Designed miniproteins, single chains, continued (3). Designs and how they scored, part 44

Each design is a single chain, and the fold is of that chain. pLDDT is the mean over its residues in the fold that is shown.

## One batch from the design tools (miniprotein)

Design m9514
Fold by ESMFold2-Fast:
Structure m9514 (fold): chain A 63 residues (1-63)
Amino acid sequence: MDDLIEAMKNVDYTTVYLEMLREIAKELGKDEALKVGRSLRDSHSGYPYLQASIDEAIKELEA
C-alpha cells in the first residue's frame, strides 16, 4: 500500500522533470537536455525516488 502512494507521487515528479527537460531540449537541443537530466539524477543520489522520476523523464525524452 505504501508503494502505491509513493508511485503516485513519483508520477507527478516525473511530469515536472519531463516538462523541464523538454523545454531545455527546445532551447539547447536534446543532447544538452539529456546531460542536464543525468546531472540532476547524480545530484539526487540521496533521494532514490527522485532519481527514479528523473530516470523515467530521461527515458520519455529519449523515446
Scores: mean pLDDT 75

Design m9515
Fold by ESMFold2-Fast:
Structure m9515 (fold): chain A 77 residues (1-77)
Amino acid sequence: DELERRLREAERLIREAGGLLVRNGATEEVVRDLAEGIDTGKLYPVSESGREAAERLREGGRLRREVLERLERLRKL
């Protein structure tokens, strides 16, 4: 099941990147927003680690959303 495998990979990225962001001083709200693809007012720290983690979190969130959308479409059919 390719979709299930992709979902697990996306969730892993979100979990790892989210944890890194929180360690770098980001709030849980910022982590949630980044995972949803929202870039709200107070961002993550401008450290190299923070930027990299935020990018990975956004990527993971995007992948997760795409996989879930695909699964939802399949189930509706």
Scores: mean pLDDT 72

Design m9516
Fold by ESMFold2-Fast:
Formats: C-alpha cells, structure tokens, sequence
Structure m9516 (fold): chain A 58 residues (1-58)
C-alpha cells in the first residue's frame, strides 16, 4: 500500500500514527495533529489551522 503522506510536513505517516481528518479529506501524522490541536481553542479553529498550513505548503 502506498504510504500516507502528511501534507503539512511532507513526511511519510506510519499506519499507527495516521489520523484522518474527514472534514478536509487528509491524513495527518499524530504528532502534527496533536501539535495543531493543542494550539486550537475549538474544532473549527483546528480545521482552519490545518487548511492554512496545507495551503502554505503548496
């Protein structure tokens, strides 16, 4: 199976550390997910932060 890639860090995600964000249709590394989640006050803020970081990486 093709390894999942974190669109924010560009690194491969291990199956055990893969978190799927259904609202955005993307996979994040658990560490990336937790770092952004810690800085977000709500689920909406978290999703906006993830979208922004993905767009800046493109």
Amino acid sequence: MKPKKDPITGKEITEEDAVYIEELGVWLNKETYEAIKQGAESDEEFLEAVKRLIEEKK
Scores: mean pLDDT 76

Design m9517
Fold by ESMFold2-Fast:
Structure m9517 (fold): chain A 94 residues (1-94)
Amino acid sequence: SLEEFVEELERDIEALIERMHTEELSDEELQGAYLYLRMKVESLLPYLSEEDQARVRELLAEIGRLIAAGNSPENRERIAELLRELVRIIREGV
């Protein structure tokens, strides 16, 4: 169901945030996790308002830029903040 899909996405995002704090993730592992989550988030866009769709796309683009910029602790913290904002918008919008 849509609700189960959103709950699974939230768990996947929370797991990625935990892994970024507790594990040495390679650039390839972080990029792979991002691409997977982006695909899942993009599948939910039709269920969001046009305003929320635009904001989600902006958040995804910023996360992608930070991942491309390098795997620093500062970038990891910023990625985690943006991922939490993504979850909030999806939970409230779907």
Scores: mean pLDDT 85

Design m9518
Fold by ESMFold2-Fast:
Structure m9518 (fold): chain A 91 residues (1-91)
Amino acid sequence: SLEEKLRETAKLLREEAEKYKESDPLAAKAAEYYAKALEAILAGDEEKAREYAEKAAELVAEYARQKGQEDLAEEGRRRVLEEIEKLIELL
């Protein structure tokens, strides 16, 4: 089911965040907020899902900028926000 896939994805994102928190802290923080957004969707908290998605999107954009990929910053931000809205609509 979609709910099972989202639970597994949130779990994997949290594991990745823990694994990379020392070596790639910005990417780890982005993964953590994305996991929180997915967890909020599963809890039926659309407001929190959008709040966490905005945080994840900002961190993804910041990560792209730090890597000198300014052109990918807006694309990454948009993709995070669009994915979360799509998931909210499906659940």
Scores: mean pLDDT 86

Design m9519
Fold by ESMFold2-Fast:
Structure m9519 (fold): chain A 73 residues (1-73)
Amino acid sequence: GAAQERGEHRGEIAGLQARGAAESLGSTGGTVKVEYTDTSASATAVGPGGAGSARVEGEKGGIAAGPEPQEPK
């Protein structure tokens, strides 16, 4: 239904927003990793100039960004 479509659309936008932020950080020649769930999206970027992360949680959306270099595994 419409409510479900709006929830899905919000999650998709949140994921794109988090990835966009990470790509901006990675534009310095770094790498970007994006993880997405139905209620949250997180993105981490590592580059020569440093590292950063962006995370969006919940259907309401909310971005928390901070320095958080992550190992590939």
Scores: mean pLDDT 53

Design m9520
Fold by ESMFold2-Fast:
Structure m9520 (fold): chain A 65 residues (1-65)
Amino acid sequence: GESMIRSGFEAAKEAAADGANRLAAAVAGGATLSYGGSPEEAQKAAREAGADGDAEEVERLARQL
């Protein structure tokens, strides 16, 4: 039914947002490690970046690498 199509679209949209947040988290974690941070500090930076990141910010950060 239509509710299944709508549910699929919402799931795809959330997956795309999760992907963008995960990329931001990976970039922040990688940068922390590159600056001599510990794995624990890298995970903290990744969590913070993942919570605040959006698709535009992810693309902006990727262009600087």
Scores: mean pLDDT 58

Design m9521
Fold by ESMFold2-Fast:
Structure m9521 (fold): chain A 72 residues (1-72)
Amino acid sequence: MVDEIIEELEKLDREVATAVRLMVTNLRLGNYENAELAYEDALALAKEAGENSERLQALVRRAYEAALAEAE
């Protein structure tokens, strides 16, 4: 579930978690352009996270996929 992924992100990196929350909120509202920008920001932050980078990137992508499936 998206909420579980966001909770895991909060424990690892609050900035990445905040960007993912913004992405999910915009997807739920139908603001796809803003959601895409938030997704790009979340991935950029995750990529720069050092040791946790790969895990954070995977969680960001999983959150995006889960939120898109919810938006059907």
Scores: mean pLDDT 83

Design m9522
Fold by ESMFold2-Fast:
Structure m9522 (fold): chain A 70 residues (1-70)
Amino acid sequence: RKELMEKSKEIAKEVLKDEPEKQEKIVEALDRLAEGDDSAIDELGETIESLPPEKQEELERRMLEEAERL
């Protein structure tokens, strides 16, 4: 959903503020998903997998929390 994608973008910007290139890729993938481009799911997953474990866990946890609230 639009609301979930927007919140996920804000979470990515906050969690990845010290990883600007990966932040940009995730935000771009989320924008594409919000527009209905499901191919962005693979790119999003690959970018998340490339993050340090701590950031990967934080990002996934916060995104899941927002999804559960919607």
Scores: mean pLDDT 76

Design m9523
Fold by ESMFold2-Fast:
Structure m9523 (fold): chain A 95 residues (1-95)
Amino acid sequence: SSVVQQLRQLIVDARDKAMDKIGKALSYINKGDYESAKKYLEEAKKIVEETAREVRELIERHKLSQEDRDELLDEVKRLKDLVEKQIKTLLELIK
């Protein structure tokens, strides 16, 4: 359905935005600007949290099937796991 395709695109766009923030954080770590790096890592986390909320709200609003719901929520979980792993890795570089 067009709604499922739009939600998948929302998750893809969120991944791209979060990864862009992570890339900026790495750039600031390389410059020794750890405060700016931490700010970008927090922005990446916020993007994922806001996207997870929006996806759940749209699933409920559009009464998606259990199968579509489970697939979209799994995709959101994979995005969250990926971004959290990258954040953890970069925070270890600061310590």
Scores: mean pLDDT 90

Design m9524
Fold by ESMFold2-Fast:
Structure m9524 (fold): chain A 91 residues (1-91)
Amino acid sequence: MEEEIKKRLEERREELLREAEELLGKPVDENLQRAIDLGAELLVAEELGAPLEELEKLHIEWWLAANADAPEAVKEEWIAKYEKAKEKALA
């Protein structure tokens, strides 16, 4: 199972990397590479039925890494929207 999980993570990373490079038309930078790694971990964690808290943490880390160059206002709006949705789900 551990080897199967590692293989699945590698496949997802390669898929996301190809997609990102195609959309950018250039090699990915360090921030986007981190986002790809976190995105792969998130997708595999969802497939394995990881706890909601783990998925939330990975999703937040992934989004912030993927949008490292985004204006602060965009980052703040996304976090506020996410927290509002989370509060509604927990109510």
Scores: mean pLDDT 73

Design m9525
Fold by ESMFold2-Fast:
Structure m9525 (fold): chain A 80 residues (1-80)
Amino acid sequence: MPITLTPEEQQWVQRLLEALDKGEEATRKTVEEIVKERGLETAIRLLGYVISERQDDPEAVAVLSKLLRELGERLARERE
């Protein structure tokens, strides 16, 4: 489904795409910056968007899906 992003969210998506090219550690650091500035729910939403954009890259999807699961577990822990 199409997702509409703000200009700020588009900048975070671009940073996530650049981090993916550098590997899992760089991607994890960028995700933590999004969590710090925008919160867990926004980070989860942006990761979902990037997964949709990189469906042609199985390695990127694997890294993003792993991080998305970790963020979901963190969100559940904070709420319970």
Scores: mean pLDDT 80

Design m9526
Fold by ESMFold2-Fast:
Structure m9526 (fold): chain A 83 residues (1-83)
Amino acid sequence: PIEEIKELAEQVKKAADNKDLEGVRENIRKMLEIASKLNNKEAIDLIYEIGDLAYKYIRGEITKEQFDKEFNELVEKIIEIMK
């Protein structure tokens, strides 16, 4: 599950960098499916935060520097709580 979440998070980041809203949505959905199967509410909440962050970045509401920093912090938190 952790390795799959890492791969999906990388796909979210790539989609966001390409301004691909549908790619962000699809990969966030897959991450939510994994967290839901594990009944990990903390991971679910953090995945929603990643999605919101990516959408703000796509809309130009935050800089790439802010996005990269906060995205990496959220992914690290998800990985830590899923260990």
Scores: mean pLDDT 85

Design m9527
Fold by ESMFold2-Fast:
Structure m9527 (fold): chain A 95 residues (1-95)
Amino acid sequence: SPVEWFLSNIDNLELAATQLGLKAIDALQQGDGVGFALYNLLMNVALEGVRNKLSPEETIKLAKERLQKEIERAESQGQHDLAKRLREALKELES
């Protein structure tokens, strides 16, 4: 899962951002818009963690906050498949 990839690289946010960016491009090329959105969100969280020198715990907290906001946006715009996938990702981060 995208969350497992993010968590497995949480100790190296620069590498995590690079890998997530490549996975986002691969998802887009395969027509997986939902996968693209999730990988892109996690990539941006990793990049912000690098820029702000966040700890792994702070980076995970930021990912949870960004997922919650994106779920609310997706639901408000009728993007139910995206919202469902993002809720599953949030649950994986909370486990």
Scores: mean pLDDT 88

Design m9528
Fold by ESMFold2-Fast:
Structure m9528 (fold): chain A 105 residues (1-105)
Amino acid sequence: SALDEIRRMARGLGRYVASVVGPETALKIGEAVAQAIREAGGDPQKARELTREQAKKLGVPDEVADAIAGGTGRIARLAKEHGISPDEAAEAVLEGMREGAREPP
């Protein structure tokens, strides 16, 4: 399902972020990404912009913030294309990113 694809994408994103900035910061970024998706209300570009802003506030490098924003935008677009609500997409992203961030090396 599209929701399962969102969870898989989010898990990969959580793994990537944890590998660069550590698991504690990656969990905070997961919360920020989920909130950005909710606040964007189904707009993929707004989800990208909000995610990039929050990632930079959390002290991640610009290149990493851009990668996180890109991933968030793709997830938000997939949710929009399949009629998945922002709340459902945000919950799936939070679940996936938490799993990815906690994954052992």
Scores: mean pLDDT 87

Design m9529
Fold by ESMFold2-Fast:
Structure m9529 (fold): chain A 74 residues (1-74)
Amino acid sequence: SLPALSDEEKAALLEEIRRIVAELEARRDQLSPAEREMVAGIRRAVEEGRLTDGVEVQVVHQLLLALRRGQEAR
């Protein structure tokens, strides 16, 4: 499980998520239907500031790891 985030860490994570979501939306044609739904859900959560929930933070971490792995493999 992820530790509790400070307000500074939450703000930084929200900006990181917005950036990742924008990049994933730009590559939407390369995403599965399930991945597109996940990205849309994260975007809505960010708009509502609901990243206090561990589930959303965990999903974003998984997307970050997937993006970094993809860059590393190329």
Scores: mean pLDDT 66

Design m9530
Fold by ESMFold2-Fast:
Structure m9530 (fold): chain A 93 residues (1-93)
Amino acid sequence: SLKEELLEAVRKFAEEGSGRYLNEALKLLDQLPLSPEVRRELRLLLQEMATLLGKYASKMKRTDNPEERAKLKEETQKKLEEIIERIGRLLEG
């Protein structure tokens, strides 16, 4: 389904950080029969994900300590998972 394709694009964006998958998710979002309110919330969640990944990349570039890098990765993964779960819930109801 288009909802499953959207969730796949979102997961790939989280894993790879590539704007290609963000663009795919936004394109799929426009094809889904969603209320304007749900569509707006999904766009905001995708923007939040993009911001989080950008901050992560920036912090990793300036952090050489292995323990700090591991902590940053875990904190970022947890936040990404929370966003993905929220997107999934919005698509189901």
Scores: mean pLDDT 89

Design m9531
Fold by ESMFold2-Fast:
Structure m9531 (fold): chain A 66 residues (1-66)
Amino acid sequence: MEERVDGLVAAVKEADEAIRKGYKEQALSALKGIAEQMSDEVKRAAIEKARELGAHPEVIKALEEV
C-alpha cells in the first residue's frame, strides 16, 4: 500500500509542476488516469498527503473526482 501511495504522490508532484509550466489539462488528465487504477484507500491516503504538501487545488479536486 505505502509504495502505491508514494507512486501516486509522485504523480501529484509532477502534475503540480506541469500546472506551473502551463500544462494544466494534460497534467490533470494524466493524474486521473493513474488514480483511477488505484484503490479508494490509496487515493484517500494520497489526497491527505497532497493536502499536507500544499498541492494545487485542481490536483486535489481531480483525485477526489476519481
Scores: mean pLDDT 78

Design m9532
Fold by ESMFold2-Fast:
Structure m9532 (fold): chain A 86 residues (1-86)
Amino acid sequence: AADTVAEAHRLLERARELIEKAKALPNTPQGKFEAEVYLGLAILAASVTLIALDNDTSLDPQTKARLKAEAEEVLDEAERVSAEIR
């Protein structure tokens, strides 16, 4: 419930920070590798959030839908940035 919402916000904030760190890295082979690591961690954080939301049966349906949409947006952004680096 409230704890799941707080955890979702924490994980999604961390995922967004990781995406921004990936974008800031230099266009070198090492920079691209490090960016992919950060993006992979962001994808993991968003995915864990989606699983946690699906497993919490006590969540208000509208709150659950909103947080799932936010997690999916973060996942899509990380995958888009990864595709641009490749």
Scores: mean pLDDT 84

Design m9533
Fold by ESMFold2-Fast:
Structure m9533 (fold): chain A 87 residues (1-87)
Amino acid sequence: MTPEAKKLVEEMKEKSEELLKNNTEKSLYEVGALHWEFVAKIEGRYDLTLPMAEYFKKLAAGENPEENMEKIKKLAAEVEKLLKEEE
């Protein structure tokens, strides 16, 4: 694991702790975006995981959740399949 990836893990932990303190839907989406950026860094799957992170960022900004949620579900299924097939 690279030093940069360790910093992302630390940032994920901080955001997760914030979620426990204020328990907001926005914080959940921000943690989701950070998670997918971390996966991109570890797995090198930028072409799939960064679009997922961007959709979560848009949700955190208060954009239409219905449109983004449907796209996120499709991308999540594709990412899970590719990560599983890589092994």
Scores: mean pLDDT 64

Design m9534
Fold by ESMFold2-Fast:
Structure m9534 (fold): chain A 84 residues (1-84)
Amino acid sequence: MKELLEKAVRLMAKVATATRNPKLQEIAQKMSYLLSKGEKPSKEFLEEAIRALKEARDIAQKMGNEKTVELADEAIKLLEEILK
């Protein structure tokens, strides 16, 4: 679980930078902070992160940035696995 969440945070940060999305960047930073404290993100926070990633994915797809779309899809999959 921790390894999946750490990977998701790294992918979210890359997607946020590529799409210039300040909200997704703030979410990635908050999630990184929770991880540094050994705290598990709430279900609501994970759902907010997935929503923000889906929005950023749509922007990346509109831009024709397929690499960023793939990173967003991987991050979404990891967060959805954590929600199980």
Scores: mean pLDDT 85

Design m9535
Fold by ESMFold2-Fast:
Parts: sequence; C-alpha cells; structure tokens
Structure m9535 (fold): chain A 99 residues (1-99)
Amino acid sequence: VNLEAAKKIFDELRPAVIEAAKEILELSEGLPREVQLKAIGIILRLVGDVLDAALEAARAIEEGVPEEEARAAAKERTEKAIKEALEEVKKLVEEAKKK
C-alpha cells in the first residue's frame, strides 16, 4: 500500500470530516457527559472509516484503477460515512432527551 498516496487522499477528505465532527459535537451540546462520550466515539469511528477509504483508494490505484475513479469512490464512501454518523448522533440525542 502506498502510504503517501493514502495520506494525500485523506488530506482531501479531512475538511469534510472535521466539519462533520464539529456538527456532531454541537448536536451533543448540553447533554450528559456519557452521551457526549458516545458522540466522541462516533467521531472516532468516522475518522477510522475515512482512513480506511483512503487506504482502499491507494490500493486500487496501485492495482491499476484510474486515480480519478479511486478518489471518487473514496469521496462517496466518506459522504456515506458522514451521513450515517450524523443519523446515529441524532438518534442518540433524541433518546437522551426522552430520559
């Protein structure tokens, strides 16, 4: 695996991940510490998913997939991971407000 290619792809995806992390933290504002720690856990899983997407794109490029196609796939996977993380946090916040 080309780690330099993976780092470059991750650097392009990172701004969207940082923005999602900020939104997740804002959604958990004013809630109990336990709920905020769960939100941080969701952020950490999101970062892991995006790093994995960047590594997979770097592997695909090494195996002869066009760079544009591999980068588009990593971006799509990142957008899906962000959407799923935000939905999970919204459910967590709704459940916390009921109890």
Scores: mean pLDDT 85

Design m9536
Fold by ESMFold2-Fast:
Structure m9536 (fold): chain A 67 residues (1-67)
Amino acid sequence: MDEEAIAQLLVERTGLTEEQAKQAVRIGKELGIHVSVEALADALVERTGLTREQAEKAAEILHRVGL
């Protein structure tokens, strides 16, 4: 799946800005699918300044699409 398509999905499903969604996709790709949803959400909070709820929703979507 295209990275831009995943970022657009994050914008629509989580209410992230386009920039936040693109950063979330990059972080998910860097960490890979071997990390838990919780670990990915923690990285998103630390690196992007997302709220816990936004980060958890984004992490679930990224994990589901197999990044």
Scores: mean pLDDT 78

Design m9537
Fold by ESMFold2-Fast:
Structure m9537 (fold): chain A 64 residues (1-64)
Amino acid sequence: DEEKREKLIKALKSYESDLELAKLVAETALKQGVSKEILKEAAKELEREGYLTSAKAAREVLEK
């Protein structure tokens, strides 16, 4: 699960400039079997590192 979280964080960071694409990445990860818990931990890590758009995308996907 650590590897899944790291890959998700890296993917979301690459779309920091595009909220809608970052949201699509987070939605796709959930559809492919990444747990909501992993996505929530990824969002916290992204916010801690200053990737606020990527963190917001992950949280908005989690709230649906």
Scores: mean pLDDT 84

Design m9538
Fold by ESMFold2-Fast:
Structure m9538 (fold): chain A 56 residues (1-56)
Amino acid sequence: MTIEQMLKAWQIELALKQGASLKEVAESLGISQATARKMIKALEKAKKAGREYRAK
């Protein structure tokens, strides 16, 4: 996963935490709602992998 993809996924997560809808976030980034969902899932998976690595 590239740094740019990580930053975009992080920005999507942050916007959702602020109460923005998935549609609004996807439109602001110029991506589809399906892509935004995939990016959120990828970020969550990366966080889990990082946790596993950190937890050792």
Scores: mean pLDDT 72

Design m9539
Fold by ESMFold2-Fast:
Order: C-alpha cells, then sequence, then structure tokens
Structure m9539 (fold): chain A 90 residues (1-90)
C-alpha cells in the first residue's frame, strides 16, 4: 500500500542517517566518505523505486511530497557530515 511504502521510505532514511553517523564516528574521514557515497547511491535507488511504485498505485500530490520530504531530510542531515569529512581530508 501507499502508507506501507512511505513507512518503508522513513525506515530506510532513518537507517541510512544512523549508518552515516556510525561511519563518521568509527572510520577514518577517507573511509567514511567512501562508505557514505556508496550508502547514498543505494538509498537513492531505493527511494526512486518507491517513487515509481507510488506513481503506479495512484499516490496523491501530498503523498509524493511526503516521499520528497523524507529524501530531503536525509540529504540535509548527511550533507553537513559530508562537508565536514571533506574538510578533514584537506
Amino acid sequence: SIDELLSRAKELANNAIAEVEKYKATLSPEEALKKIEELEKEFKKEVDKIYEELLKLGASAEQLKELKEIYEEYVEKTEEIYTELRLEIE
């Protein structure tokens, strides 16, 4: 269902954010950046898949906006960490 797909997107975003924080805390800056880039690519593929499934199920504009907001929250939370790690490598 649409609600199950949106719930899954939230779970994926929360898990991805937690994994990014774990990488920052436990890895070298270079290793953390590599792992975060890999995680971001995987997360984006899953979000794109959920978006396609939502469209197939006839999701409303509000429901599609909710998925975009979930993705944007992930981007906002991880962008700061990404920038900080890049500065540490320099």
Scores: mean pLDDT 83

Design m9540
Fold by ESMFold2-Fast:
Structure m9540 (fold): chain A 91 residues (1-91)
Amino acid sequence: MALEKMKEKLGESYEIWKKKIEEGDWQSVVNLALFANDIGEPEIAVEFAEEALRIAGEDNPEALRVLGRALAQLGEEEKAKEYLEKARKLE
């Protein structure tokens, strides 16, 4: 489960980032999703990007781009393209 991977990868930082989510700091959550993509954990990146969209609204272009990138890394090419195009149209 992605939640279990988040706890393992983030360790003590997991509780700090959970606080950021609770505080509505969507930019910090987007940065976590980018970090998860960069370390090769696209399932975790999807979870964080979805949480950022929940906080910032479903049309946040930064969260949509990170979600699309993570889906592409998972091999979900069609879904990735849809989210990346949605983000492009919002810019």
Scores: mean pLDDT 75

Design m9541
Fold by ESMFold2-Fast:
Structure m9541 (fold): chain A 77 residues (1-77)
Amino acid sequence: SSTYEHARKVLDEELAWIKANFPPEVAEAAQKVADALLRIMDRWEAGIAPSDEEIAELRELQEELGRLVEEYLAEKA
């Protein structure tokens, strides 16, 4: 759908910004979150709900990204 295409474009632009403004470790963690989210979104468009395991994996990836961002910002303060 056009909405899905727009969401993917925004995600790609946000990843590019993160890669330009954060260290490689944060950029790599953000890429992993984006990859997991896009996989879930692709399956939702196909009418398939994510599994509990996929949701748990996305949550762990999001928590790791948050931790790395917090550590980076604390180091700069």
Scores: mean pLDDT 83

Design m9542
Fold by ESMFold2-Fast:
Structure m9542 (fold): chain A 86 residues (1-86)
Amino acid sequence: MKAEKLKEELEELAKKFKEEGKSMYEFAIEAARKLGYEELAEKIREIEEEKPDDAELRREVTREFQLALARELGVTDEEVEAEEAA
């Protein structure tokens, strides 16, 4: 699948959620679903609903979400670019 199109869809979704005043967690849930990480989306929802004050779980799920974005979009803040070769 073309990562470039997925990146554009996620950027559109982020802009829409920001304009609608929705939380970063609501965005993360929908973004995870678009990436095909339904288990991660469910985990984010459970933390928001059951343990919103659990900083450890929030940190863990944020890291998992960032890793999912890096893998699917090839977006890293360090050194590795996704090899989009054929």
Scores: mean pLDDT 69

Design m9543
Fold by ESMFold2-Fast:
Structure m9543 (fold): chain A 70 residues (1-70)
Amino acid sequence: SHMVKQRQLEALRLLREGYLTKDEAKLREALRLAMELFPDFDEAKAEEVLALFRAQPDAVAAEVRATLAR
């Protein structure tokens, strides 16, 4: 439904904000919503994203910024 797609867009917005502001709490909440709303996004993928963010938060933020500039 259209409302499900809107919630998916909200989750992606929160994920982007978490990356750009380097806010792990926002990132964790976005990953929780992503696991609920995206059928192929599971706990293992969420853990991989969180591990990469913790290891290289500046590099992740730079990649997100570069993607948005495209």
Scores: mean pLDDT 82

Design m9544
Fold by ESMFold2-Fast:
Structure m9544 (fold): chain A 82 residues (1-82)
Amino acid sequence: SKVLEEAKELVRRLARSTDLEEAEELTERLAELAKQLSEEEVRELLLYGIEEVLRNAEVAAEAAGVSPEEVRRAAEEALAKA
């Protein structure tokens, strides 16, 4: 759907964002779009988002000399608390 495509684009931007204010704005936009998505589309979007965040976090961690495994665990713990 067009809404799902737009939401995936926002997720991609959010995953690459290094600015907290931009991340908050993108998150608010995603929340509004998510209200228009079916339950199955929301699940697809969440899985896509998790993969994009983990992928970019692993690359950033490696560049910073941080363990990619630590970043992955932090992301999984954050999702469990959400």
Scores: mean pLDDT 73

Design m9545
Fold by ESMFold2-Fast:
Structure m9545 (fold): chain A 70 residues (1-70)
Amino acid sequence: MRAELEARLAEARARIGEEEVARLIATTDALLASRLAAFGRPEPDEEQRLAIQARTLAAHEVNEAIAAAR
């Protein structure tokens, strides 16, 4: 699973660029930290963090595709 998530992140970097992926990851990390603080939950492990980052990138790609089609 983890290797598959890392492969998806690598595909996203190839598709939308490394700098944009890094920006989305930083935004996801900030949002996650804010939510954890609000709900008093512990930091996720690395596998959970990678899963969240991969889902965020997938959602961003879908939203960009929708915006481009408008």
Scores: mean pLDDT 64

Design m9546
Fold by ESMFold2-Fast:
Structure m9546 (fold): chain A 100 residues (1-100)
Amino acid sequence: SKREEAERLNEEVRKTLEENPEVRAKWEERQAEVSAAFAALRAAAPDDVEALLRFVAEVLGVPLELLERLLADPDDFETEDELLLLVARRVKEEVEEMLA
């Protein structure tokens, strides 16, 4: 299942970060930068839902359409599972790029 694959990828990332504290520090710094950028965008244009969703899609590496589907139907578990898998793959890719 897509959810089980996402959970396995997340566990692999967790182990990599646990075994590589320097990579974990870089990952935490990147997450802080992303959070600050999102907060700045929301402060500048709080009612621009399209711009906020586009930012989240870009950061997570997921199609904007999937986020729009979940926003329209929060109980769409199939779309949620697909989103979780894509996010897990993106996170693994970024963490592996940080691993020297």
Scores: mean pLDDT 83

Design m9547
Fold by ESMFold2-Fast:
Structure m9547 (fold): chain A 95 residues (1-95)
Amino acid sequence: MIEPVELSLEELEAVVREIVELLGEMEGLSEEEIEELIATYVAQLRAFVAAHPELRPLYGAWLLKVLELVKKHKNDLEKLQKEIEKLAEEVRATW
């Protein structure tokens, strides 16, 4: 169950940045590779929020849940992937 959370675009960008940094560190990516991925995902986030502003609170709640899962499972990528997949299914059921 995902409850809506009101986050600014800047707060959403900060959450995406933290998720990408943590995942990139887990995969052994360079700082340059991580920064390039952050730029890519932030651009995608901005485009999504601009197209679907009504979904911003739900998307914010989903991103915060992803960040929580990444922090909990940072030493187990396989478990993290499974937990994110379950969360994505819950989001699809809630839409």
Scores: mean pLDDT 76

Design m9548
Fold by ESMFold2-Fast:
Structure m9548 (fold): chain A 82 residues (1-82)
Amino acid sequence: EDKELERKATLYFTAGNIQLAAGDFYESLGKKDEAIKAYETAIENYRKALELLKSMKNPDEDFIKRVEENIKLAEERLEKLK
């Protein structure tokens, strides 16, 4: 059921991207607590996407790398707010 796993991973990745953008928006407004929560939620969604992609029989390595890059970006954004 690799196609279903990839669809679910794409949904989590998209949710992560929305939360990353929300975090950036809140940060631009000086809303630190809302930005932190959005970045943490982005990371959680990205990690769910990564788990699904790695569970596939034929993992999409390029998609995995892209999700890992977005996790690192969100983690860097979050660390800046500490």
Scores: mean pLDDT 89

